# Designs tried in a protein design run: designed miniproteins, single chains, continued (4). Part 9

Each design is a single chain, and the fold is of that chain. pLDDT is the mean over its residues in the fold that is shown.

## One batch from the design tools (miniprotein)

Design m12283
Fold by ESMFold2-Fast:
Structure m12283 (fold): chain A 86 residues (1-86)
Amino acid sequence: MVEVKVELSQSEDGETVTITMTLKMGPEEKRAVAVLRSDGKLLATLSLEKPGEEKTATVTRKGVKQAVATAHSVDSGETVRVVANL
């Protein structure tokens, strides 16, 4: 089982958005990958290589109002998609 979370936080002036993607893999999974996109553009990728591993990627962008994360388990073929909005 893979889990992905995405959070968007806007700066005080409204000009920048901090996007945080967290990918977590269950104890039975050996490899998982997550891709973070906004408006069709690649923002970040995460790869997990150990059972129970968790990693976080943080990016700052201007004008982002929505981000989409797609996570995939290489072993189980499980795919999870999460959409986050400001």
Scores: mean pLDDT 83

Design m12284
Fold by ESMFold2-Fast:
Structure m12284 (fold): chain A 76 residues (1-76)
Amino acid sequence: SETIELIQEALKYIEEGNLDKAIELLRKALEEAQKQNADPLIIGLIEQAILYAEQGNLDKAKELLQEAIRLLQEEQ
């Protein structure tokens, strides 16, 4: 899944402290999830993760992104 790959890359950039790149990738993941008609819950998790990342709450952002990946894997 391109959405999962984009979220995993974003998580890597969060760990590296490159939040601008992480947020860019999360916005792309959100667009891809919407294009694929992903569950509204998954879309909501990605949107909330972007907000928490923008606020600097990286632990909450990572938690929400891990849950989004889990649910995306269950849709396949």
Scores: mean pLDDT 87

Design m12285
Fold by ESMFold2-Fast:
Structure m12285 (fold): chain A 62 residues (1-62)
Amino acid sequence: MSPEEIQEAAREAYRRVKEEFPELSEDERTKAGALAAILAGQGASKEEAIEAGVRFGRELAK
């Protein structure tokens, strides 16, 4: 995955967590985006990376 695609995955995960879990802190949203970027960089698909970041946000919001 290109660096541009990795950044897109991170931004989309951050955006979705911000929209779905507005109670989470900026640090928690940033961590969700960072997890998406790490997974995309390790060979996960863009969709898998985004979903992993969103799932992380969902678990924190419980």
Scores: mean pLDDT 84

Design m12286
Fold by ESMFold2-Fast:
Structure m12286 (fold): chain A 93 residues (1-93)
Amino acid sequence: NAMARRYAEKAEEASKKAIDALKQGNVEEATKYIREAARYVAEAVRLGGSLEDIKRAATAFENAYKAAQDSGNEEAVKGAIEASREARELVLK
């Protein structure tokens, strides 16, 4: 449980960094952090994290995903979509 909580916290942190990078126009850094956030959400789920921790981490990732869409940058949007797909695959394996 402690490890799952740590991954949820890392997902929130990475999501915040992604939003900040998008605000600065750093798309490459933003897509990196969006991918990290998605992976951390998947790990929190896979390790049996609490519903509260998972919900907060997933909400943070969703906010980063929406920020990528709102940026209008096709590269950021594609990165977010791929990150979401990779995270789904990690939960299944």
Scores: mean pLDDT 84

Design m12287
Fold by ESMFold2-Fast:
Formats: C-alpha cells, sequence, structure tokens
Structure m12287 (fold): chain A 91 residues (1-91)
C-alpha cells in the first residue's frame, strides 16, 4: 500500500541519516578534525541531499536538491572534501 511505501521510505531515510553520522564521526576521528555542530549539520544535509537525488522519481529528490543547495552555500572546501569522502563510503 501507499502507507507501507511511505513507512518504508521514512525507515530508509532514518537508516541513511544514522549511517552518514557514523561515517562522519569515523572520518573526523581518523583525520583528527574538530568541527562545530553547525559545520557537521551542513555536511549531513549535503550528503543526505546528494543521496536522495539518486532516485529522481522519488518525492524526496526535490527536498534533497534544496537541502544540498542550502548546505553548499555555507560549506568550506575542507567540509566539501569530508562530504565527498562520506558519499564515497556510502557507495
Amino acid sequence: SMAQREAERRRRIEELRKRIDEILDEVLKKEGIKLSKDQKTNIRLYVLGTWLQRDPDDITAGVGYVARAVAERYMSEKEKKIADEIIKKLE
């Protein structure tokens, strides 16, 4: 049913968010990098937004586009490099 597909989508997004946080913490620990909560939030939004756009037919693809575009405006090159590493590890 549509309700079951929505519940499954929300579950997948929540699992993805947790996996992004795990990889982010791993990368920061490995590289000895300390980031603010806001910097971590921008990286999370960029990675999640990029990943949601993988299925352009999904209703979340548009939200993913906006999330990435907003995060990208506030991110340094260093933060983008960290985000790219997380995306690579998600593949």
Scores: mean pLDDT 81

Design m12288
Fold by ESMFold2-Fast:
Order: structure tokens, then sequence, then C-alpha cells
Structure m12288 (fold): chain A 80 residues (1-80)
């Protein structure tokens, strides 16, 4: 699924930043859950593209796994 793919990508980015396996799993799960929640919000094609871009930026800009998870959740909240 797309959610699983996004989750795996986020986990891989977290591991490459040197965060622990448990931390990377948490980041991946947060990203996967965010994608699944966004699918329930009936976003337009433009909103969906913006959401995925914001999600990627949220992980890339984070200085810690905890910050990445918080940033991911904040992105979803803006679309509610």
Amino acid sequence: SEAATVGLRAREIALRQGWSEAEAEAVGEAARAAVEEAKTLNLSDGQWADFLGALGAAVAAAKSAEEAVANIRAVVETYK
C-alpha cells in the first residue's frame, strides 16, 4: 500500500540519520498512520500532493526522531 511505502521510506531516512531501530520504527509508523488518516479526509489531488511533500519535509527537517514524529502529526492536523 502507499501508506506502507511512505512508512518504510520514513523509517529508512530515520536510520540513515543515525537514530535507533526503535526510533526509526516509531517515525515510520507515524508516517504510515498519517497517510492512512489523510486518505479519510477526502483531500483534493493538489492537497494530497502538498500533504506528501510536507510529510517528507517534516522528517527531513527534524533533528531527532521525537521531533520527526511531532512534525508528522502536526502536518496531518493542518488538514482536519
Scores: mean pLDDT 85

Design m12289
Fold by ESMFold2-Fast:
Structure m12289 (fold): chain A 106 residues (1-106)
Amino acid sequence: MAELDELDAKNPGLSPKPDDTRDVYYLAYQLIIAKLVMEEHGISEEDFLEALREEGMPEEIVEAIGDFLRGKTSALEVAELLVKEGYNVGKLEELLNKALSKAAKK
């Protein structure tokens, strides 16, 4: 369920399988929800992407997420890259939550 209030209240508790790197659809869903949270709270894509860099996310992945936010690629394509680079649902959820929190403070 893509409820902004529920995500804001439950992060990082959204995923029941934090180590399942095969869950491409769940990773894609988390990216879509992060975009919706950004739009609801007025977080700019630039501030969010910079916060992801500050959390140690590689530039290639940050650029792919940026392309998704700009409508140049799909959440599924970014999720496949994330799985290839060793991200699981819990790791992505933690990074997205930290980045959203940092960007919201700027």
Scores: mean pLDDT 74

Design m12290
Fold by ESMFold2-Fast:
Structure m12290 (fold): chain A 69 residues (1-69)
Amino acid sequence: LSEEEKEKLEKQLEKAKREAKYFRELVKKYEEKVKKNPNKENVIKLTAASLRAIGAEFEVELLTKKLEG
């Protein structure tokens, strides 16, 4: 990888780490809401936040492998 490509990937990794943390915290909040009130809307919001968290966490893993390989 070129130095420019490495810098771009490092910036993407930092962004992905922030998004992963944000959506994982959001998942915890919606899990509490679902436990208190297990309505359809809260379940949908939890599911959406969970998918976003998983996606961001997967992106962190993928970018880390690209930077190390």
Scores: mean pLDDT 84

Design m12291
Fold by ESMFold2-Fast:
Structure m12291 (fold): chain A 95 residues (1-95)
Amino acid sequence: SKKEELKKEIQKELDAHADELEADAAPVLASAEKLLSEDEVSREIALKWKEMIDALLNRDLDKAFEYLEELAKLYLEYGPESAKENAEKLLELIK
């Protein structure tokens, strides 16, 4: 399936760029932590971002994709219009 092919591609990229991904994740996680002090919706989005990134760093692609689906649904419901379009495309891709 497309989802399984995408998981394999992500795994290959993670394996190729492991050191860079850990360094790049740090500022993203810091930004997510800042959002935890905002409104309730921003807090839920930030928590899913942290859970997804943690799963990716632990190479748990099944959990990472579950959190990604939940994150996409949150953006579809509460996000700005530009984020909603990207969330719809992502959900179609991972069906």
Scores: mean pLDDT 70

Design m12292
Fold by ESMFold2-Fast:
Order: C-alpha cells, then sequence, then structure tokens
Structure m12292 (fold): chain A 96 residues (1-96)
C-alpha cells in the first residue's frame, strides 16, 4: 500500500536525520527527529506486532540515551530501530 511506503520513508528519513544530529552533538534536534520517526512508525498498517514493538522500544532507548547525553548509545539504538523498521516494512509490504 502507498501508505506503508510513505510512512516507512518518513520514519527512516527521520531516523537518519536523528543519527546525523547525534553525530553533530545536537541532542534536542535528534530527540525531535526520533519522536517524529516513532509517530510515523506507529501509523504504519500491517506491521507485525513483535517487530513494531521492538522498533518502538529501540527508538525509546535512543531517545533516553540522547536525553542523558550518551550519544554513542543513542546512535546504536537508532541504528537498531532502523534495522528493525526496514525488516518490519518488508513484511508489511508483503502482507498488503
Amino acid sequence: LPEIQRLGEEALTNIDKAIQSLKEGNAEEAIQYLKKARESLEKIPNVPKVLRDRALEALDQAIEAAKNGDFETAIKYANEAKRLLELALSFAIALA
């Protein structure tokens, strides 16, 4: 469905922007992008619950690490969220 692709692209783009902001040391901007990615991910239809929940959990862990100034850990969790989201999108598209 076009909606799955649009929301997935929005979420992935926001994760990439968050990772860039973290690399630049901008926690506030990174947190905003991670929250936008989380909102888009929650709206994606036909995502397997286990993969969605794991990706949301990884985003939440990235946000908490960024709030604590742990940019290395925040980047690791943001990359894990991206990996899980890419996997979730492949299943969501196949189930559409």
Scores: mean pLDDT 87

Design m12293
Fold by ESMFold2-Fast:
Structure m12293 (fold): chain A 86 residues (1-86)
Amino acid sequence: MEKFQQLLEELVKKIAEKLKEILGVSESEAQKAAEALLKDILSGKLSPEDIRKTLEDALGRKLSDEEFEKVLEAINKILEEIGAQM
């Protein structure tokens, strides 16, 4: 159980760091968005439409298509890295 919790904490941290880098949002906003996105990922909601809606709702703003594409690429890479450990 502890190993799984550590992987989830690492996933949230990595997503939040990438959101700060790509979108220029605050640490608190990035953390909130990463936690909301993790809930969708664990529920199997991995469609681009679901991810975009969750991020826009959590951040309180619309994302440009360019920002969203960069976020999707970053999330995909993080999931591949974490998935290789499971």
Scores: mean pLDDT 78

Design m12294
Fold by ESMFold2-Fast:
Parts: sequence; structure tokens; C-alpha cells
Structure m12294 (fold): chain A 70 residues (1-70)
Amino acid sequence: SALERQRQAVEQVKELLRTAIEQAVASGMPKDKIRRIMTSIVEALSRRYGLSPEDVEQLLAFTEKLIEEL
């Protein structure tokens, strides 16, 4: 179904965002810069995958949680 494909896209995006944050941290990037870059990446991926505003909010909350735990 279309909903199942959207859920799979969200999970793939979460994994991509996790990897991006881990690499940014490993490179010594400051938290504020990571936050700005991650917001831009979420916006770009949301356009690419046609994600809903609700999914975008979930992804932004996900990235903020990962950054806060650094």
C-alpha cells in the first residue's frame, strides 16, 4: 500500500540521518551547525520522498533527540 511505502521511506530517511549525524560528530562539527544542516537535509529528503508534514515533524524530532544525546 501507499502508506506502507511511506513508512519504509521514513525508516530509510531515519537511518540516513543517523549516519549523517554520526559522521558530523566524528568530524568535530558543533551541535548548532549539525542542527542547521540536519534541518536542511530533512527538508531536502522530504521533497525527494514526498513525505507528509507529520512525517517531517517526526524526522525533525528524531534528529533533535539524537543531537541532544551527544
Scores: mean pLDDT 82

Design m12295
Fold by ESMFold2-Fast:
Structure m12295 (fold): chain A 55 residues (1-55)
Amino acid sequence: SALDAGAAASAAVLAAGGDGRAGYEAAKQMGTEKGDGSEELVDRAAARGAVAALA
């Protein structure tokens, strides 16, 4: 799903030492490629990725 792909991309960027903006952009790019680049989905994907990176 767009949400899962975006969250995974955001988490990977943050784990590699990227900042929150880089994580957000990764979530946006993957969400758009999977067919849903809406601000709501990208915001949720980026937030979910950040939580995953902290765990």
Scores: mean pLDDT 79

Design m12296
Fold by ESMFold2-Fast:
Structure m12296 (fold): chain A 89 residues (1-89)
Amino acid sequence: SLEELEKKIDELAKELGITDHRERVQLLNALTLKKILGLSVEEAAKNVFKTVSELMEKYNLTLEQYINAVKEALDTVSMEEKKELKKLL
């Protein structure tokens, strides 16, 4: 459910020390870019500061595709990747 997804995002954000809503959106964008495009953390950083709408338009994603990419990325994020994500924020 969307509520369960929000809880998982809250847990990851807390682990990474994210308290700002803007940085939370940047985290979601980074997860989506990593999953959908197979991009490195460095390539994701170029687009992480976009709004959700701008990122969806650039990569021709529906909202459902964006949400599903976040879900799949959260299930596969390694400890090393979490450290790299923190560097983007």
Scores: mean pLDDT 74

Design m12297
Fold by ESMFold2-Fast:
Structure m12297 (fold): chain A 85 residues (1-85)
Amino acid sequence: GTLGDVRGQYSKMSDEEVREKARELLEEAERLLEQAEKSTGSKKIGLLQSTITLAHETRTLAIMLNDKELLERADEILERALELL
């Protein structure tokens, strides 16, 4: 599945590289979530789906890093996106 594929892709990266990637994904997810909150209809649904995908990827990386702060931030984005669906 998607989460397993993401984990495999990052398995050979350094913790620093994984953290940088997680930060970039989290920032993109936050940007898309803000756009979704300002959108309606099919555009909103599409933006929320993209937000959920990026947040799940960030969550997987946070688990790999044992980074509780990143995990909590990813979970907050996921909860917010799911509430807006």
Scores: mean pLDDT 82

Design m12298
Fold by ESMFold2-Fast:
Structure m12298 (fold): chain A 83 residues (1-83)
Amino acid sequence: SKKKLEEAEEELKKEIERWKEVAKRSPNQQQLLDTLQQMLDALNQAREQLKDDLEEQTKVVVLVTDHLRRRIQRVEEELEAQR
């Protein structure tokens, strides 16, 4: 469904912005930004291969979004532990 893909893309956009904000607070800012870029490049490549399958594209976007959320949580926990 095009609507489900659009909703997944909006959620991904929110998590990208959250990742950038967390990266600013980290001593490893550059490494975190490089990791984000690598994940986005891999997602774009996967979506090009799946361009005829909106359901599979939606699944890949959701998986990457969930991966970003979990990694953001871990970085937040590491920053709290170093406080």
Scores: mean pLDDT 84

Design m12299
Fold by ESMFold2-Fast:
Structure m12299 (fold): chain A 61 residues (1-61)
Amino acid sequence: MRVRVRAAPEHAEEGARLQRYADELSEKAKGGTPEQQREAITEAARRAMEVPGVRFEVLPP
């Protein structure tokens, strides 16, 4: 799973936190099923949607 976080300069710190959070969820989900990996991506994306100026891009494998 690969997720890229894009953040406006004024939200760079929040973008970095979300990127780290997504990476940790990805590692936990990697040991599980494809459904768990998808769930982790969805959860990270939901958090990004709550922060203006931060966006998640899910990259194909």
Scores: mean pLDDT 69

Design m12300
Fold by ESMFold2-Fast:
Structure m12300 (fold): chain A 82 residues (1-82)
Amino acid sequence: SMKEIQEYLDKLQKRIKEAKKLVEERLKDEKDKKVKKQMIELAKLLVFSGKSPEEAADEAISEKEKIKENVDAIEKKKAALS
């Protein structure tokens, strides 16, 4: 039903917001704003793919060095989740 779809989307949106907050809190000392932005975007995609906010944040943080050294790593990860 339309109500069930809306409730699902509301819950998904709240989980995405939680994942974003977790990544931002763990990256508070990161000075590279571009890296922070890419990690937040990855975490959002991971939640959309079915991961919990905590799992999404952990996985996004694990990609930090790859994001810093090779932008291709983040784009490949996004493609795998799409």
Scores: mean pLDDT 79

Design m12301
Fold by ESMFold2-Fast:
Structure m12301 (fold): chain A 63 residues (1-63)
Amino acid sequence: GLSLEEIFQKIDKDGDGVISKEELDEVLPFIPDSVFDEFDKDGDGKLDFAEFKELLTALKLLP
């Protein structure tokens, strides 16, 4: 199966090491903007890999 890093890299279409809400919506369209913003700890409007992993853990998509 795909690793979390490989999944993140597939979502990161721009290759900038972060994912936007629009890119995340292609795989998880049910996440509200308020939830995305809660995990955007840097306040840059994007999730890095660590924030993405925390989001998936909170959604119980990670063991």
Scores: mean pLDDT 75

Design m12302
Fold by ESMFold2-Fast:
Structure m12302 (fold): chain A 96 residues (1-96)
Amino acid sequence: MSRAERLRKLAERVKKEGDEIVKLAEQGNTWEAAEKASELSRYVRKELLELGLPREDQQRILDALGRFSNAAVQGDADAARKATEELVKLLEELAK
């Protein structure tokens, strides 16, 4: 699998799981949202290590991931949605 294909699959996973986490936050299930966000964050970090992206691109993704995780922990569904969209856009941009 190419790096571009792997980034696209990562974007698809972030979109799907991010949307699920946003839904949990909207429902007031902050603990489950935070747990799932932690799992997704761990997965994304593992994938970044294997992808060999430039340090600047890795940092942009990690910063967006940090905003996402923080929003999920705070139960801020709007912030979590925006951070999910930012992560997906970054991953899709890097897959070009």
Scores: mean pLDDT 85

Design m12303
Fold by ESMFold2-Fast:
Structure m12303 (fold): chain A 69 residues (1-69)
Amino acid sequence: MLEVDFDLSTLSPEQLAELERRLDAITREMLAQAAANPGQEDEIQEEAVRRLRDVVEEIYRRQEEERAR
């Protein structure tokens, strides 16, 4: 499991569902790429971790933007 230092209790149920969907999509893509490119698993996993971090930050920023509208 990917471990990320985030307080998920600050997210709404809808935001948690979005995070889960995006995590699933990233994980599935990572596994498919790893299977297609043996030997590049570390780079593929590192890229997936970066994408996950970006998604969490984007969800948080979107929440702040929505509050400002």
Scores: mean pLDDT 72

Design m12304
Fold by ESMFold2-Fast:
Structure m12304 (fold): chain A 80 residues (1-80)
Amino acid sequence: SKKEIFEEWMDEFARRMNEVSEEIRKQLEEDIAKLKKEGKATPENLAAVGKEHFDEFIRRMVEVGNEIDKEFEKRLKEAE
């Protein structure tokens, strides 16, 4: 049913987004650590890095959603 497909879509989205969130969090922590090591951890630089990683998170969220939509659209079209 459409309800079961939606539940599977949400489960897959949550799974993939957990992986994306962990990856971006690690990258953000590494970039902040690098700024601190280089003596460049200014409020402006920290805000810029935070915005860059937030924008990347939003881009990845849209990409993941579109990827799952394509996978599930094929499944829906192939369902008799």
Scores: mean pLDDT 84

Design m12305
Fold by ESMFold2-Fast:
Structure m12305 (fold): chain A 94 residues (1-94)
Amino acid sequence: MLVVEEFDSLEEGLRATAKAAARHVVTGEFTVTRTKHGGDLYGVGRRVTEGEEQLVEVEVYDESGKLVARYLVRVRVTPEGVEVEILEWEEVAP
């Protein structure tokens, strides 16, 4: 099911987008993320490692298609659920 999440701050929206994209790469779960005044955010995830613990590199783009941040996200799938943790991030210079 499509879930839409809206965030007040750009930082919060970027982090949520990175986690959503990493979760999508591992589980297929799809979430649309946006800021209240900045529009939709787009995460593009690439799996770096596989197994119980999976590392996903995520590039986050704004509504204009500009790359704004990169994240390294850890995704762990267990019978109890899916754990998603941001390990590293960098802001892309304007």
Scores: mean pLDDT 75

Design m12306
Fold by ESMFold2-Fast:
Structure m12306 (fold): chain A 100 residues (1-100)
Amino acid sequence: SREQRALEAFRRLSEIPDTVEAWLDPAVLRQRLLALAEVIEYDPSLMDFVEPRMRAIRARLEKEGRLEEYRALVREVLDELLAEGAISEEVAERLRELLL
């Protein structure tokens, strides 16, 4: 079920659109970060498929002049998830490395 949980989380990630609007929506970003946390915990090898998507979206956010807004929002949502105990410090650090 560990591998199945990772695949289910990866499917949820694939269903969230890679639009600037979706990446800058706090509720959508929260859902995305929680799914990424499950992937990291249960099958971190799937992150190899996420990293190219993150490079592409960061390039688009930079081109649209919204990269710093995105970084601030990611930090805010990660801090909220840590305060709630929804993710560990180790997962939060991995997500910062991936997303920022």
Scores: mean pLDDT 87

Design m12307
Fold by ESMFold2-Fast:
Structure m12307 (fold): chain A 75 residues (1-75)
Amino acid sequence: SSKIAALEKERDAIIAELKALGKKLADLKAKYDATTDPKEAKAIKDEIAAIRKKGEALLDKYDAITVEIAAARKA
């Protein structure tokens, strides 16, 4: 189904974005561990929090698309 193919493509794009965020999160955690400046540490924590929030929104979208794919396969 062309609809299922389009939904799978959208889900794959979300997976790619989640992988990119995961790599950025790992890099930021390494910087946090290396940092001795409290101001820099706070800035890194704030950026990590923003990435986590974006990741949660992407996971919610992934779940919604997965449900829609399952429904389309039954039709």
Scores: mean pLDDT 89

Design m12308
Fold by ESMFold2-Fast:
Structure m12308 (fold): chain A 64 residues (1-64)
Amino acid sequence: EEELEKARRDAQIELDTVQALGEIKLVTAKLGGASKEEIDNIEKQTQEEVDAARKRAEERLASL
């Protein structure tokens, strides 16, 4: 029970961290006058990182 709760908390922190870092990169790029291509690339990379983190979290929780 506690192990599952900890795993869920850790998974949520990882997801929140990846999303927050992605948002910071996007805001920084937009404020810095980044091109549409640069913004599109950051959005794509952030989405891929979020999807990967979500998959890792699901696999970890399923193994417990």
Scores: mean pLDDT 80

Design m12309
Fold by ESMFold2-Fast:
Structure m12309 (fold): chain A 74 residues (1-74)
Amino acid sequence: SAMKEFMEKLLKEMEEIKEKIEKSEDLAEVLRLLEKMVQIYGEAKENTDDEEFLKKMSELLSESFEIYEELAAK
């Protein structure tokens, strides 16, 4: 299914960005990566109503934002 392939691609992109955020010590870089994640999540919401998929996407974004908060608080 084209939709299944699209969702899998977006999920992989989110996972790859989260890995970059986990490895970064640059607050500005992490913020740019979070902005990209927000854009990808917005694209996902525009194209699907799959609650389980969107939940997983939002969890990756929330976890990445928590890393940003901890780095910013240093």
Scores: mean pLDDT 87

Design m12310
Fold by ESMFold2-Fast:
Structure m12310 (fold): chain A 100 residues (1-100)
Amino acid sequence: SEEKLKELEELFENAIKNLEKASEEDLVTVTQSILGAIEGFLHKVLPKEVADELSAELRARIDEIVAKFEAGELSKEEAVKEFREVLEELLKRVREILEK
């Protein structure tokens, strides 16, 4: 599970890097691609029910960030910061599950 946690950490680092490099116009498209990659990884390393629950929670939280960004309530930089915080919380939860 340590190897799987490292793979998830690398996936998150690449996700944030891609979000930072994305234009404001591409941010939503890049976000959807990242969500698909993370959901795929979760279903590979966790039981289906747990992966489904974490994926649903992730999508809900990211959808709120995207909605605020599209409404002009968050800058791109603020949206990326909130995405990072969501991913850090997800990493902590996956770590706790895999250490069980």
Scores: mean pLDDT 86

Design m12311
Fold by ESMFold2-Fast:
Structure m12311 (fold): chain A 90 residues (1-90)
Amino acid sequence: MTVVSTVSRNGSKTGEPGSGTSTWVDGKLRYVEVQYFASEEDVKKVLDQLNKAIKEKKNLVVYNPYDPSLPTVKVKFYVEDGEVKAEKVS
């Protein structure tokens, strides 16, 4: 069983909302939340890491820090044709 996850976290540790998680088990999307990214380039880098880990059957957790006071990209991950993809939600 291979577990791949991505976690987006606000740098504040004082109970601010802003953590999003998505998890794949054996390449299947098991849990998905809307996640915040600093840029579309950061989304692309995470997407490449997730797909590589799933293909290689490696466990992986990708941490993506973001600052909600700065411009952010909101995405929701999905699986299409065996690949992880991302859609913008706003």
Scores: mean pLDDT 76

Design m12312
Fold by ESMFold2-Fast:
Structure m12312 (fold): chain A 93 residues (1-93)
Amino acid sequence: MTREELEAALAKVPAIAAETEAWWAGLSAEERAALLARMRKEIPLSSSSPENEAFYLELLRLWEAGTPARTLLQRMLAKVAGVPVAVISEMLA
């Protein structure tokens, strides 16, 4: 991923985060629990490495704990771009 591609992706994060949080807030407790359970099963099956599995399971745990979607999306972009989260923070400053 180039810097320009990363910057373009980061520019979309606030809108995606707001849409994701609004969608999640519209779900019932039962629907949220079912989705989380499904994702916990799918993450191990879709990952070819223990490191990637651990990373996405941790994001799922943080989401369930109430971490903002914006923070989780930034962590995902940092992982995909192969940069530390601190670089994302500097680009947004």
Scores: mean pLDDT 79

Design m12313
Fold by ESMFold2-Fast:
Structure m12313 (fold): chain A 60 residues (1-60)
Amino acid sequence: VSQLQGQAAVRIGSGDVDGALQLARQLDQQGQTQIANQIMGRAYQIAGDDDRAQQYFQRS
C-alpha cells in the first residue's frame, strides 16, 4: 500500500476534492491508472457528481 493512497484517503475524508484530484493525476502519470480512477470516482462523489463518479469506478 503506497503512501499516496493514504494521503488520498485523508483528502477525500476532509472534503478536499481538488487535492484528491491532484493526487489521482500524479498516480495516473506514474502508471497507477486503476488507483487513480478509484480516487477520481471518490472525489467526484464528494463533489456531488454521482454519474461521473460511477463512470470512473467502472474503469477501476
Scores: mean pLDDT 78

Design m12314
Fold by ESMFold2-Fast:
Structure m12314 (fold): chain A 119 residues (1-119)
Amino acid sequence: SSLMQRIIDVERQMAQQARSRGDDTTARLLEQVADSLQTSLEAGQLQKDPDVAEAIYQFFLHATYQSLVEEARRLNDPTVMQAAITLLQRHRDLFLQAGDNVLAATAQRHIAEMEALLS
């Protein structure tokens, strides 16, 4: 399976776990992020050039993570913020395992932004 599909699967699993705990706010935010990443995957799959696909993934992933940070800040809920950090850490680790240092760096930058909100 593609790396991006694995990223989306982690997101959907975390959303399901949040719902099982009755945390509908976290679940909705995580589902929104998964849907945005699904759009990125579909856009990339239309490209025959892998460099163009990578540029599309980088652009949409950055935009999706920016939206995640902004929404977590708006909600001002430490539980939601911690779930967002955990998600970004899991994504970073998957990118590092795949050797994608550019996407890993994008995730790490947004982890730092979220951690600053908790400090």
Scores: mean pLDDT 83

Design m12315
Fold by ESMFold2-Fast:
Structure m12315 (fold): chain A 80 residues (1-80)
Amino acid sequence: MELSEEQKEVRELLEHFIKKAEEIKKLLSEENQKKVDEIVEETKKKVEEMIKNNKPFEEVLKILEEAAKEIEKIKEEDEE
């Protein structure tokens, strides 16, 4: 399976997002770890679908940014 240069960049962004989510997850309660896992899984599915459909890089960035904001909100709620 051949990936375009744009698809490779998207893949690298997804991998970076997953790595950051895993780092944050280690700081959270078990309940909130499950919420992060659900967001990561949903985001992976969305991004992989976007790669298959040759969606523009900007649309993928938006999805990753939205997912990162959701994870940050969970982290803030866990710290209370």
Scores: mean pLDDT 78

Design m12316
Fold by ESMFold2-Fast:
Structure m12316 (fold): chain A 91 residues (1-91)
Amino acid sequence: SHMHKVAEEIAAEIKALLAAGHSLDEIEARAYRLIEERVPKSEQLVMRQALDILFAEARRDPERFAALSVEELTSLLIDAINLLKRTREPP
């Protein structure tokens, strides 16, 4: 899906910036920019909220976060998006 492709691109960027020694705050700012550039406006809020969840967990356990693969990080982001959509979908 388009959302999966964007999540993978965001995950890859996060991993590249972590490897380059960027702070979580810098990485979060760049991830938000990527959402604004790549995600349709109607989906930007849910993607930003999913990133907020991801970065809150990253700050809680930075060693675990740094050890995640791009594939694992993509999966976590998709899981967060699905969780947010599940709680806010019309009946």
Scores: mean pLDDT 82

